# Designed miniproteins, single chains, continued (2): the designs that were tried, part 7

Each design is a single chain, and the fold is of that chain. pLDDT is the mean over its residues in the fold that is shown.

## One batch from the design tools (miniprotein)

Design m4225
Fold by ESMFold2-Fast:
Structure m4225 (fold): chain A 79 residues (1-79)
Amino acid sequence: MSVEEALERIKEALEKEGARVLRSAVNPDAGTVWLLVEAPSREAILRAAERIKEEVPGVTDVEVQLDSETRASILVRVE
């Protein structure tokens, strides 16, 4: 799966938990997708990260950096 295809699948997983993508960047050379997300709660952010791991094929790692109660930076690795 390309990082661009992974980004679309990641967005679908985030939306299921009520999370919205504020910004995104893909790095095909590194196999990474970076996202800035807003969600109703920290718990929604963490559930969205777990959903990405479970539902997006080719995802090898998901790193969450909580910026506030409702915002986080998420780095997804795809292979």
Scores: mean pLDDT 84

Design m4227
Fold by ESMFold2-Fast:
Formats: C-alpha cells, structure tokens, sequence
Structure m4227 (fold): chain A 66 residues (1-66)
C-alpha cells in the first residue's frame, strides 16, 4: 500500500482525486513515494492544491525533490 492511499484517507478524498491532483501538479507516483520517504508534508501540499493554490503546492514539492 502506498503513500497515496494514506493521503486520500487523511484528506478525506478518494485515491483517484489524489492521483488527479498529483497529475495536475506534474508529479509521478514515484516522485510522491520519494517525497514521503523524505518526510515531506504531502498533506500540506495537497491541501493547498485543494484550495486552488497549485503554484505554492508545486513549489513546495519541487523544492523538496532537489
């Protein structure tokens, strides 16, 4: 089971909604697993995306992958 399933439960949304948001942000499932392993706040980033702040969400995740 993946970080995506845990995020869906924590955010109160479906797994398909999480994967759609990640695709919209330009991230692969593999990059999401890497960010999760690094202890990055994926919840915070996806919460920003759900509020329509896609730019801040993407910036946070991109900076963590550097």
Amino acid sequence: SSAISSLARALGISVSTVTSLLKELGFTPEQVEELSKRGVSLYGALDLALQGDLESARKLLEDALK
Scores: mean pLDDT 76

Design m4228
Fold by ESMFold2-Fast:
Structure m4228 (fold): chain A 63 residues (1-63)
Amino acid sequence: SSLEEELARLVREAKEAEKEGRYEEAIRLLDQALELAKQLPGVVGLVALHEIERYREEVLSKV
């Protein structure tokens, strides 16, 4: 779905921002990804939400 594509794009951009030391931007992108993940139905949405929240906490530990 277009939602899944947009979520994948935001996560990819967040990982790029993290690699470049742009932690605040990575957090902002992950916050956007979390809002999209909440819109995904079923187990796919739950798995995406959990994985993104975990990654966000890892990035936040570097700020």
Scores: mean pLDDT 85

Design m4229
Fold by ESMFold2-Fast:
Structure m4229 (fold): chain A 98 residues (1-98)
Amino acid sequence: ATATIEPKEAEAPAGGTVEITLHVSGDQPVTGAAAALDRDGDGVLENVSRGAPAKPGETATVTVTAPDEPGEYQLYGLAVNADGSVTRGTPGTLKVTA
């Protein structure tokens, strides 16, 4: 399963919060969905949201905390599979304003 972000671009003030809608797709069992930032482009995700219960074909809303540094960050939707593994969707963008 995968979780995709809608809208693909979101904005939040530095240190603020933003609600992200996740579309969960696929036919494999999932236990939840979350969103996370890749703040430094190293492939390691930071600012991981609290997980929301989800199943394939549904939407979940999660709250992401913006970093204190203004800029543009890659925002990933995450599907939490029944085995505890996590699948990353196609990234969107979070624009953090001063």
Scores: mean pLDDT 75

Design m4230
Fold by ESMFold2-Fast:
Structure m4230 (fold): chain A 72 residues (1-72)
Amino acid sequence: MQELEVREVPRGDLEELALEAAEELGVPASSVTLRFTSTSVIGEAVVDGKRVVVEARPGSESTRVTVAIVPA
């Protein structure tokens, strides 16, 4: 099953928000591959046969954090 969560959080550092969301899923920062775009930060990792993808994107007054968990 695919699980997808989208949340709005206070404005902050996009890299830190992506890594914090991954840590909530048990993924340490050292295991996350970060990709930087002009508008977002994307973190990807594989843990316990699951692929975890996190995106932090700035909004007008908040940051949108999207978390997707997919079986590997």
Scores: mean pLDDT 76

Design m4231
Fold by ESMFold2-Fast:
Structure m4231 (fold): chain A 94 residues (1-94)
Amino acid sequence: SALALAALALGAEALALAREAIRVASKEELPKAIAAALRAIGAIFLAELAIKLLASGDPKKQAIAERLAKEALRDAVRALRDAKEVLEKAKELG
């Protein structure tokens, strides 16, 4: 589905930015950067699971996949936002 693919793409972007944030974050901001990375990993996992369930041909599994795709997208968006916030703070306040 378009939602699961969007969640996968945003999750991957969020993870890449979170890894960069971990590298440049202060000791105080490091936990936020790590949390963003873990959330991005979770979003990628849920998105991949949703794609697999959508391919199953089982209507009950497809309904679960829709919920997982929406959750993955929300987590990916949040992880991306949090990673960008840590990166911006590191650049402007370092």
Scores: mean pLDDT 89

Design m4232
Fold by ESMFold2-Fast:
Structure m4232 (fold): chain A 83 residues (1-83)
Amino acid sequence: SLDEILRMIGLVLRGIGLVLDLEELAKKTGDERIKELVKEAKEYLKKAVEAFRKGDLEALEEALKKLEEIYRKALEIAKKLGL
């Protein structure tokens, strides 16, 4: 459906935004743990894009949930660093 396609597009765009925010956070902090989380996030973004290509909304939502978990971990590290 059109609604499903629009939701899938929105999820991919959200995933891209999270990876870009993570890269900026890694650059600002210089923290190796956050740099490692960027690498992990990029792998889940690849999975999200593959799910989008296949029209697999469930797999796309699962990949994005994992991306959001990675982002939350990075924010907790940044908070402990005084950011």
Scores: mean pLDDT 90

Design m4233
Fold by ESMFold2-Fast:
Structure m4233 (fold): chain A 90 residues (1-90)
Amino acid sequence: MDSAIEEINKLIKEAREAVEKGDEVKANTYIQKAFSVAYDAAIKLKDKELANEALEAQRRVSELMAQGKPVKEVLDEAIKELNKIIEKMK
């Protein structure tokens, strides 16, 4: 569990650094990887509600990407959603 939280936080940091460098493709890739790690962790916990929350959060963030929202806005929303999921893993 601690390893999953550490990996999500590492991916969030990598996404922030990609945004600062103007690498939108890498930023979006790290964001999607972070949600994948969160979903896998919820499945290992056998927490179906948390797994569904991770999927719905990923859908909302993917919708922002599809709408062409600024990558910083997408990142800020992704971090907000991922932090909510992390708190439920503790």
Scores: mean pLDDT 85

Design m4234
Fold by ESMFold2-Fast:
Structure m4234 (fold): chain A 92 residues (1-92)
Amino acid sequence: SDILAYDPRLDEVNKAIRELVSALEAGDVEKAREATDRLIQALKAIPNPEVRDLAASLAIIALTNVELSGGPYAELAREARDRIAKADEEAR
């Protein structure tokens, strides 16, 4: 838990999650994909696998909430979630 407080990459992950959700809410497909790429890179930069898995889980929860809203961007949120889950699995 102390490691989480001192990892600045978690701030980058949280920022990337907010940017991705904002792009999805705005319907900006290009920005949403770019934000997904940045989020994956931020996750890969975390050297501790337990911290990385936790951060990836938080991103997946946020994207699942967007998907469950049932809006026109639900499919784009699912695409982003699947890409993040796969990147986390491949990093194990």
Scores: mean pLDDT 77

Design m4235
Fold by ESMFold2-Fast:
Structure m4235 (fold): chain A 65 residues (1-65)
Amino acid sequence: AEEIVEDARELAEKAIKYYKEGKKNQSASYLTAAGLLGVAADVEGHPEAAEEVRKIFREAIKKME
């Protein structure tokens, strides 16, 4: 469960990095991957990890806009 949260954080950080570099397609791809980890955590019965991933996702979006 912790590993899913850390993976989501890394993907979100890459999304922010590519967004700042003007590589919006790559940024959108990494952001989507981070969001999907939240869905995966939910369906596997880890709601606390899923909520933490959603927070990471929302914070990344705010930093990109």
Scores: mean pLDDT 81

Design m4236
Fold by ESMFold2-Fast:
Structure m4236 (fold): chain A 84 residues (1-84)
Amino acid sequence: NVEKAIEYLKKAIELARKIEDEKLRNEIILEINKAIQALKEGDYEKAIEYLKKAIELAKKIEDEELRKEIIELLKKAIEEIKKV
């Protein structure tokens, strides 16, 4: 479900705005926005690749709870994209 994937990604962006590291915050938000655009264009493979990159970046977040919540939302979005 693409709509549900986009909802999870918008929640992930809202949480990502709380990241103290400005460069890391901007990089994560950029990759999530690229994924949303790919989803709107029907490029699901490209969307998943951008989200995998966002997850690798999110592993660098120092706030443990914030890191876990963002990664969980990104993983939930990927699972919704994999549903036909």
Scores: mean pLDDT 89

Design m4237
Fold by ESMFold2-Fast:
Structure m4237 (fold): chain A 60 residues (1-60)
Amino acid sequence: MFTFTFTFDSAAKAQAIAAEIKQRYPEAKVTVKGNTLTVETDLPVEVAIGLALRIIGDSL
């Protein structure tokens, strides 16, 4: 199991990214608290890293 936590500049952005993750990885447990997003998943390390990089890329 892998757990990733991301903090965004707004709650709206966190919610938008959470919705995208739920659509692409419905098996992942996604929790949003304010502007903080927590993702819990049993995805392989390579996929988990790809997901994290994708989320960070959307912030660049």
Scores: mean pLDDT 71

Design m4238
Fold by ESMFold2-Fast:
Structure m4238 (fold): chain A 62 residues (1-62)
Amino acid sequence: ELKELIKKALEAAKRGDVKEAIEYVEQALLIDPKNEYTRKALEALKRGDVKEAIEYLEKALK
């Protein structure tokens, strides 16, 4: 489930659906609140830095 949520957030971010990406990232953080990359991705999405968010989401999947 956690990896699926991060994958969905990554797909949404790649489409430019920032709101949808934020919703999936927030759900992932409910499961694993200490994941540093997922937190940084949320911060980037809130700033509108979609490219940076994509980078962090890809790192969170590893």
Scores: mean pLDDT 83

Design m4239
Fold by ESMFold2-Fast:
Structure m4239 (fold): chain A 78 residues (1-78)
Amino acid sequence: MKKILVVEDDEKKRERAKKVLEHEGYEVKTFKSGEEAIEYLKENPEEKFDIVIVDKKELTEELKKLAEERGIKLVIVE
């Protein structure tokens, strides 16, 4: 089962993404900001995510590098 991390600051978009992905059988963790996602990933180095879906405005260089270092597929949404 694929594990997806979703970063989206709009609550309605974030809730919709989570519900749709969980309905399709994915395990989903959501954050409202790139900063919160980075903190979670650093505090939980054992957590393996397959995909990070991030809103373009929440995308940081640190989040991009962290995803690349961990081999996580990065999907940017505008």
Scores: mean pLDDT 83

Design m4240
Fold by ESMFold2-Fast:
Structure m4240 (fold): chain A 76 residues (1-76)
Amino acid sequence: MQNITRAIGLELRAIGEELDGDFEGAVKTAEEAIELARELGQDPSEAERLLEEGKETGDVKLAAQAGVEAARLAMQ
């Protein structure tokens, strides 16, 4: 329930990292957001899939999308 502020912060961080082209930052933010969603009892499987694809292809948009998806899931 609470920790919505942390989830919002992770979502905004992921968006900023995409805009900056910061692939390493986007991956780290996505991993933190996925862990937060998992800790809160959510299934982050779709976000994990997006992050895996982003890591495989080097696509900052996919890594950032994984972070956004997981952060939004953590807010539910």
Scores: mean pLDDT 84

Design m4241
Fold by ESMFold2-Fast:
Structure m4241 (fold): chain A 61 residues (1-61)
Amino acid sequence: MIEVKVHKLPDMTIVEVILGDNAVIVLRTADGSVHSLVIGELSEEEKEELLKLALEKLEEA
């Protein structure tokens, strides 16, 4: 099962989407810039799916 963690900081919102030993992390900084990081071994399809979910959660936060 996918685990989602959201961290809301004064100048940054971070979303972690975890699938087993792998994760996609996205963050939005105070200037509105969005950055992403992939941790572990994910297929291109898994990366796209988890990144989409992470961005949706970031927008909701």
Scores: mean pLDDT 82

Design m4242
Fold by ESMFold2-Fast:
Parts: structure tokens; sequence; C-alpha cells
Structure m4242 (fold): chain A 68 residues (1-68)
């Protein structure tokens, strides 16, 4: 399910110190980077490829991931 995909993505990101991921109500994953916009763009493209049932939106150094 999309909720299981969001939890899995959060756990994967917990191992990468470049990103801080926060899951809100099991429905929205907010990912923040302290690095460059390039790191955010690269991660967003990877999520789009790996999780086709999730919608990805980028705003500055933040990625918001929700169910489609």
Amino acid sequence: SAADDLEKLKEELSKDPRFKATLIDGKTLVIESTGSVTEIIGLALRIIGDYPNLEVKVSGNTITVTAK
C-alpha cells in the first residue's frame, strides 16, 4: 500500500545523514536536505522511479511525497 511504501522510504532515508524525513499521519512524507538543490532533485527522481504509486513534489530543498 502507499502507506507501507511511505514507511519503507522513511526507513531507507533514516540511514542517509544528508536528509531528514518526517512522516505525518502516515500519509505525507516531508524530506528536508541541508545540502544543495541538486541532492534534492536527484533523490526526487530516484523516488519517482522506485515508487510509481507515490506522488512527488519538490519545493526548494524540500520534497513532499504523498499517495497518488
Scores: mean pLDDT 82

Design m4243
Fold by ESMFold2-Fast:
Structure m4243 (fold): chain A 100 residues (1-100)
Amino acid sequence: MIEELRQETEKRVDEALKEGKEVEAANIWVAGQLLLISEEMARRGAELVKLFLEDPEKAKEYLKERNITLNQARLEIAAAYDMGLVTKEEYEKAVKILEE
């Protein structure tokens, strides 16, 4: 997925540049970078959801040890749900545990 997204973004940027659409090319590139970051966040969020559902205390300690803020964890969990990596029920349970 990540590599496919990278290749698609590069192709679209090249096509826009060939058409002389430099601003459009820049916007496509930025959007592609944000999608790559979002997919990496979603993958970490899915792992966090699993950890919160299996062992909430260990999950909270994991965040503290790695200096991951509660807001960052919440965003990564939300990204996992948005990307379809976790169910709505798993997402809601993980967020509730995180807020406790």
Scores: mean pLDDT 78

Design m4244
Fold by ESMFold2-Fast:
Structure m4244 (fold): chain A 68 residues (1-68)
Amino acid sequence: GKSELRKELLKKIGEILALIGEIEDLRRKLETASGEEKEKLEREIKELEERKKELLEEMRKISEKLDS
């Protein structure tokens, strides 16, 4: 039912907020990084951004089901 969909949506919101915080922390570290450390941080940020994109798409689908 809609209650279970709302719980899943809230769970994904929590996951996205955690990812946003982690991405922001890594971007802050990137400001002072150089060489291989900079490349590593850029890769990690890209991976987290892609995961965030996937979660946002899943949330959109759940939201559509709640509005139907």
Scores: mean pLDDT 84

Design m4245
Fold by ESMFold2-Fast:
Structure m4245 (fold): chain A 68 residues (1-68)
Amino acid sequence: MTREEVLELASHVPSEYLGKTFDTEEEARAAAERLGGEAVKTSDGKWVVITDEALASPDFVAFARRFA
């Protein structure tokens, strides 16, 4: 899968399963730059950071597919 396809899958995961949440895109993007990753808006309206390690992980992709 491409990085964009994994980010699309991650957007379907409830924020409670993805760790620390942010209320704004700006805060999540700042955290993503610091941690190495991408900011994603989840189905429950929260912003989260998906790390580059998670985006490359087959285990994360399999997990995220359960919600798509």
Scores: mean pLDDT 81

Design m4246
Fold by ESMFold2-Fast:
Structure m4246 (fold): chain A 66 residues (1-66)
Amino acid sequence: DKEIEELREKARELIMESASYTVEGILHAVRSLSTGSEEDLEKAREYNEKSGELDKKAQELLEKAK
């Protein structure tokens, strides 16, 4: 079951990374709403997309660990 443990650990790493991108996206979105910055709006979208990709990959690894 070391292989299952390794899959879960990798999934945990990806979930943590996804959470970090989600936080960054929220901060840029809030800044965009406050200042009207198009650059911050674009950054918010980029971080949101990246977090979604990482979350999906983490879910795939967790399915393999079942």
Scores: mean pLDDT 84

Design m4247
Fold by ESMFold2-Fast:
Structure m4247 (fold): chain A 81 residues (1-81)
Amino acid sequence: VDDKEVRAALAEIYLAIGKLDERRGNFEGALESYKKAAEIATEAGDKELAAQAYRNMADVARKLGKTEEAEKWEKKADELE
């Protein structure tokens, strides 16, 4: 019913939006987009894409001074690889 290819493509779009927000200094917006990418990639069964999203979330969390959240997201990414 749900096309995994469509979900993977949507997750990549959210990763691109997050990267754009990050370049603009909108770290809160970037984190939201990366969270959506991780969720959609997980639903698609794309562990590599989900891990990438979690690593991007960790990087943004560190830029926001949220070190404990960053460590949590990094661990989640490592568990997916």
Scores: mean pLDDT 83

Design m4248
Fold by ESMFold2-Fast:
Structure m4248 (fold): chain A 61 residues (1-61)
Amino acid sequence: GEADAAAARAAAEAGDGAGAASAMYNKHLTSPEGGREGARAAAESGDAVGAAAGLQGWKRG
């Protein structure tokens, strides 16, 4: 939900692209909680490109 978007957004700004993307993917396959926590953990790593990619994948036009 909104919290997931906020976490992914924070990751993108912190530079956590790869992690955010992975978290988004895992959320779809495993559980909503996993995806959100994954994005949060990724934000601490600092992946810009993946975070942006993850946000785009999460963002449904």
Scores: mean pLDDT 53

Design m4249
Fold by ESMFold2-Fast:
Structure m4249 (fold): chain A 84 residues (1-84)
Amino acid sequence: HMKEYKIKKKLTDEQAEKVREILRKALTDPNASLEEIRKELEKLGVDKETIDFIVDVVRQLKAHPNATQEQLDRAVDAVVEALK
């Protein structure tokens, strides 16, 4: 069952590109912590509810070891586009 988030503020194009970079790095780096991702998103001025949603998505994707790189890239793009 997917957790519902109330996203109040949409990302700007500049924030969206930076979020995409953060997510790709987080999914490819086994040492990336969810707390560090949260702090990077806060520095970009991303809304708290949006940050909570993004962190939860990263946690979910990292929990699926059978996900292909193509599936991870599509998930990142879908999340960022949904937040624009």
Scores: mean pLDDT 74

Design m4250
Fold by ESMFold2-Fast:
Structure m4250 (fold): chain A 86 residues (1-86)
Amino acid sequence: MEEELRRKRREAILLMASATVQAILLFVTGRAKGLDREEISERMERVGRLIREGEELLREGRVEEAIELARRAEELAREATREALE
């Protein structure tokens, strides 16, 4: 059971890492395409809030909820990056 819990924690961490990379990409590509600084900042802040909430859930041992928030953060970051690249 500890091995399964370790696997799930790793999954949440990897999803949060992916969301972080996507947020950095959003900043770089959004700036290059001339997107408004406030718009970029707002989108990054939304992703950051979900990552922080996910980290809090991991500390509380609420691993399944942390994975769900991490997935939402990753998806939002990916969508924002895709929109910025269009």
Scores: mean pLDDT 77

Design m4251
Fold by ESMFold2-Fast:
Structure m4251 (fold): chain A 92 residues (1-92)
Amino acid sequence: LEEGLRALEKGDVEKAKELFEKAIQDNPNNAEAYYLLGLIAYGEGRLDEAISYFEKAVKLDPEKAKNAYRFLAEIYRMLGDEEKAEEWEKKA
C-alpha cells in the first residue's frame, strides 16, 4: 500500500495500480487499496470500474471509506442515475 502511494506521488499511475492490485491479492479485505483503485479509475474517467472499487471499499470498511460515498454519489449523477446518487449522498 505505502509503495503504491509513493508511486502516485511520483505520478506513476500504472505502477500505483499494479501495487494496489497486489495489495488486494495479498489481502482481499484491504478497503484502502480498493478505495485508491477507485480514485485512479475515477481520475481516468473509467466510471464503471470506479463504482465497483468504491462499492467494495465501503462494503469492507464503511467508516474508513466515508469519502467513497461522496464519489459514488458524484459518479451516479454523472451517469444520469439521480436516484442512486441521492442514496449514496445521504450515506456520506
Scores: mean pLDDT 79

Design m4252
Fold by ESMFold2-Fast:
Structure m4252 (fold): chain A 82 residues (1-82)
Amino acid sequence: SQELLDRLRELLAELLQRLAEKAKLTEEQGQELGLAANELLEKASKKSDEEQERAIEKVEELKDETDPEELLAKLREITASL
């Protein structure tokens, strides 16, 4: 649903904003994280509401992650699980 996709987009935006505020990102790290977030949103948009809710839950688990490499790996894992 659009509501679930809007929620997922907001969570991803908040997650990346917090990371950028707490960690000095390289240009490459910022680009990779942005691409991973966009890939997750694109794939989730083609999935059922139940799968979108699962993606939201997994992204919410990442709210306290401050390591750019670890966050990138976990975002890619969530996308692969869809």
Scores: mean pLDDT 84

Design m4253
Fold by ESMFold2-Fast:
Parts: C-alpha cells; structure tokens; sequence
Structure m4253 (fold): chain A 104 residues (1-104)
C-alpha cells in the first residue's frame, strides 16, 4: 500500500507539471504527452506520431488489434485534435489504471 501511495503521489505531481506546461509551453507539453504515451504503450514515439497521422477508421482498427485500453485511445484522439488538457486527463486515467492493476 505504501508503494502504491508513493506512485500515485508521483503521478499527481507529474500531472500538475504537465498541466503547467500546457498553459506556458504547449509545444513542450505535446512532446511530453506523446513521449509518455509511447512509454506506457511500449511503442516508439515515431509509432505514436505515425498513428496520429492515420485516418480515424485505421486508427481504431490498430488500437483494437493492439488491445490498447480505452483511456489510452481517448488520450491519442485528444492529441490528434490538439486538445492537450483532454489528452492529459485521459493519460492520467490510463496511468492510474496501470498502477492499480500492478498493485493487485
């Protein structure tokens, strides 16, 4: 339980920093969010950028084939639309879900 509390606290700090970057330096925030999504999905940043350029039907097909969680897919679609705050909310949900699963 202590390790989970520490990991959730670290996530909360990371989210606060990311939110500040979205307001002050949106280009840096976009790169941070893409890099973190790539890390969490265990893919390259190049693969995330390639996915963002694809038509929606192909994007959904790839996400289903790869078994990506709904929260991760929502974060990717928000990034495609340039909605960094929505992307951060869904990425936070995805990372929180992973921490809770790993604590079982």
Amino acid sequence: SLQLEIDLGVLDVWVAVARLLIKKHPEAARELLIGQLAKELKVSKEKVEEWLALPEEEQRRIAEREGWPESAVKALFALKEGNLEEALEHLEEFRREKLLEEAK
Scores: mean pLDDT 87

Design m4254
Fold by ESMFold2-Fast:
Order: structure tokens, then sequence, then C-alpha cells
Structure m4254 (fold): chain A 64 residues (1-64)
């Protein structure tokens, strides 16, 4: 896997936190962060691809 920049990691963590806080609601997460719905979906997929973990596993590890 490629090493991502600090800004990318921070964006992914922010999206995961908002996603957990909204009860895994993509639309609510997009509204909370002020970004497009498609950006939320992209960042969530990127988190899974970069870590090899599911979104549920990532949330449990970071916020469990």
Amino acid sequence: MEIVGPEEVERILRVLEAYAATGRDIDATAKALGIPRDEVVRLLKEAEEKTGLSLDELIARLFG
C-alpha cells in the first residue's frame, strides 16, 4: 500500500468519527462535515482500502 500524506489521514479519521457519531448515516455525515455525499463515500472506501479493515472494525479500534 502507498503511504498517504498527513492531510489525507486526518480527513479519513474525521469522516470515520462523524460516520460513527451519526449512526453510520452517509447523508448526515456529509452535512456534519460540510462536504459532498460522494466525498464521504470516497473517503470511507479509501479508509477500508488503506487499512484492509471494515468500517465497523475501524470505528471499534478508533472510538470503541
Scores: mean pLDDT 78

Design m4255
Fold by ESMFold2-Fast:
Structure m4255 (fold): chain A 56 residues (1-56)
Amino acid sequence: TKAIELLEEGNDEKALLEVKRLVEQGKLEEAKKILEKAKELGKEETAAKIEKILKE
């Protein structure tokens, strides 16, 4: 997804905005895939922020 590309580029803020948009659209499974990618890349703070968005 576009958010995964943004994470790989180091553009974490735009990736978080895309995750929030996906959750608002009910695309929870896509948002979870982005969370998994953030964890794979070792981006602990970004992963924590994604988890928080998923809980809201």
Scores: mean pLDDT 80

Design m4256
Fold by ESMFold2-Fast:
Structure m4256 (fold): chain A 65 residues (1-65)
Amino acid sequence: MEKEKKIKEAEDYLTKKSEEVTKLSLEGGRSTPEEAERLRREARKLLEEGFKYYNEKKKEAEEKE
């Protein structure tokens, strides 16, 4: 049942990235407009990285089928 482990690891990674995105969004709300935009940019990159990793792991698990 290696498939479950891979998906769980990918979900954990995505969850951590999602938490970082949320944290950056909250920090942006307390900052100047310029800082808020910078934080949003960082949040987008983190989210994209998280989804890319998750998608790759999901694809690996699905290809096994």
Scores: mean pLDDT 71

Design m4257
Fold by ESMFold2-Fast:
Structure m4257 (fold): chain A 75 residues (1-75)
Amino acid sequence: MTSIEEIKEYIEKVEKKIKELEEKLEELKEELAKLPEEEKEKKKELEKEIQLTEGILALLEAEKAYLEKRLKTLT
């Protein structure tokens, strides 16, 4: 069975990854906001990367919530 310690360590790893992706997402959104309307191809690439990054963040947030729920049950 997964120990409380193992769950805590895994939550820390997930939180670190979430933070890194949140920082990346902010940078991508700022870059998109600075693009002139004429740069349609670059805008499309950034929008695609933003969508992908948001999807990964949603999965990591769900995983963190699941781990926190498990930790709460064990406490």
Scores: mean pLDDT 82

Design m4258
Fold by ESMFold2-Fast:
Structure m4258 (fold): chain A 61 residues (1-61)
Amino acid sequence: EAEEKFRLAKEEKDPAKQADYLTEGYELLKDDPEKFIELLQTILGLSKAEAEALLAAWRKA
């Protein structure tokens, strides 16, 4: 489920729609931060540091 949202975000060319898919993926993984970091690395190609920084930013919002 969350994996599909991150794949859609990776392939989406519209930044607003990409942000919507990333938000949906985050909401599905709110209680599983380890899986969120894993999917950002494996699907979006982010480094561990980049994935951890993004998670920290989303948690502050």
Scores: mean pLDDT 77

Design m4259
Fold by ESMFold2-Fast:
Structure m4259 (fold): chain A 72 residues (1-72)
Amino acid sequence: MEAEKHLEKGLEAFKAGDYEKAVEHFDKAIEAAPPGSPVRIRALAYRSAALHRLGKDEESEKLAAEAEREFG
């Protein structure tokens, strides 16, 4: 199944710490999977996790800058 293959590749990339590649594969899994399918739900969940991993540095940096402006 095409969606399942993309999900598997995304999981391999996620386990390897390659979150950018994981997101690419999870996006393809979501596109190929029927709405409401278990594979689509899993791909959506892991995509969110991978994006959160990629965004942690930017999010932390933004919050630190805002706090610094408030405290002086």
Scores: mean pLDDT 73

Design m4260
Fold by ESMFold2-Fast:
Structure m4260 (fold): chain A 72 residues (1-72)
Amino acid sequence: SEELRKELEEAFEEAEKKGLVRLENGYWAPKVIPKEEAEKLHKEIEEALKNGDIKKAKELLEEYNKLVKEKS
């Protein structure tokens, strides 16, 4: 119980920092966007950065952060 609680708290903290979620096994889910959406947005941000489109990357990052807040 204590180990599980600490594990969940650490995972929660990681998810909040990265905006990621793990829904498959029910951990870290309540405050962040679904993993598939998080991965897709992360990929889009990475693509924008690779293309040198810093403005687009910032806009996508703001969308990502907004989704994390909305799901909280």
Scores: mean pLDDT 60

Design m4261
Fold by ESMFold2-Fast:
Structure m4261 (fold): chain A 100 residues (1-100)
Amino acid sequence: SEREKMLKILEELESEGEAGPLLDLPDPELWPDWKDIVPEPVSLSEIKEKVESGEIKTIEEFEEELEKMLENVKKLYPEGSPVVEAAEELLEKAKKMLES
């Protein structure tokens, strides 16, 4: 099923060493203004919760949330940042798994 496929992809992405900064949202107590930069935040944990709850039902919706996560990272981190490169690599890995 699409749900099982999405959860398997998320498990693979979460296992990547570079996924650390993308697993959870920034701590608002350490970075209180981050929501002014990224008003609609997305993390791998939030995507997983949406897949498990049925808010994300299709592969297309899943890809859109992953692309939104990359765009959010690009707003928070400078161009050429290792975090931005990691997010781009995770998105490409997810797309390859979706094509299988």
Scores: mean pLDDT 74

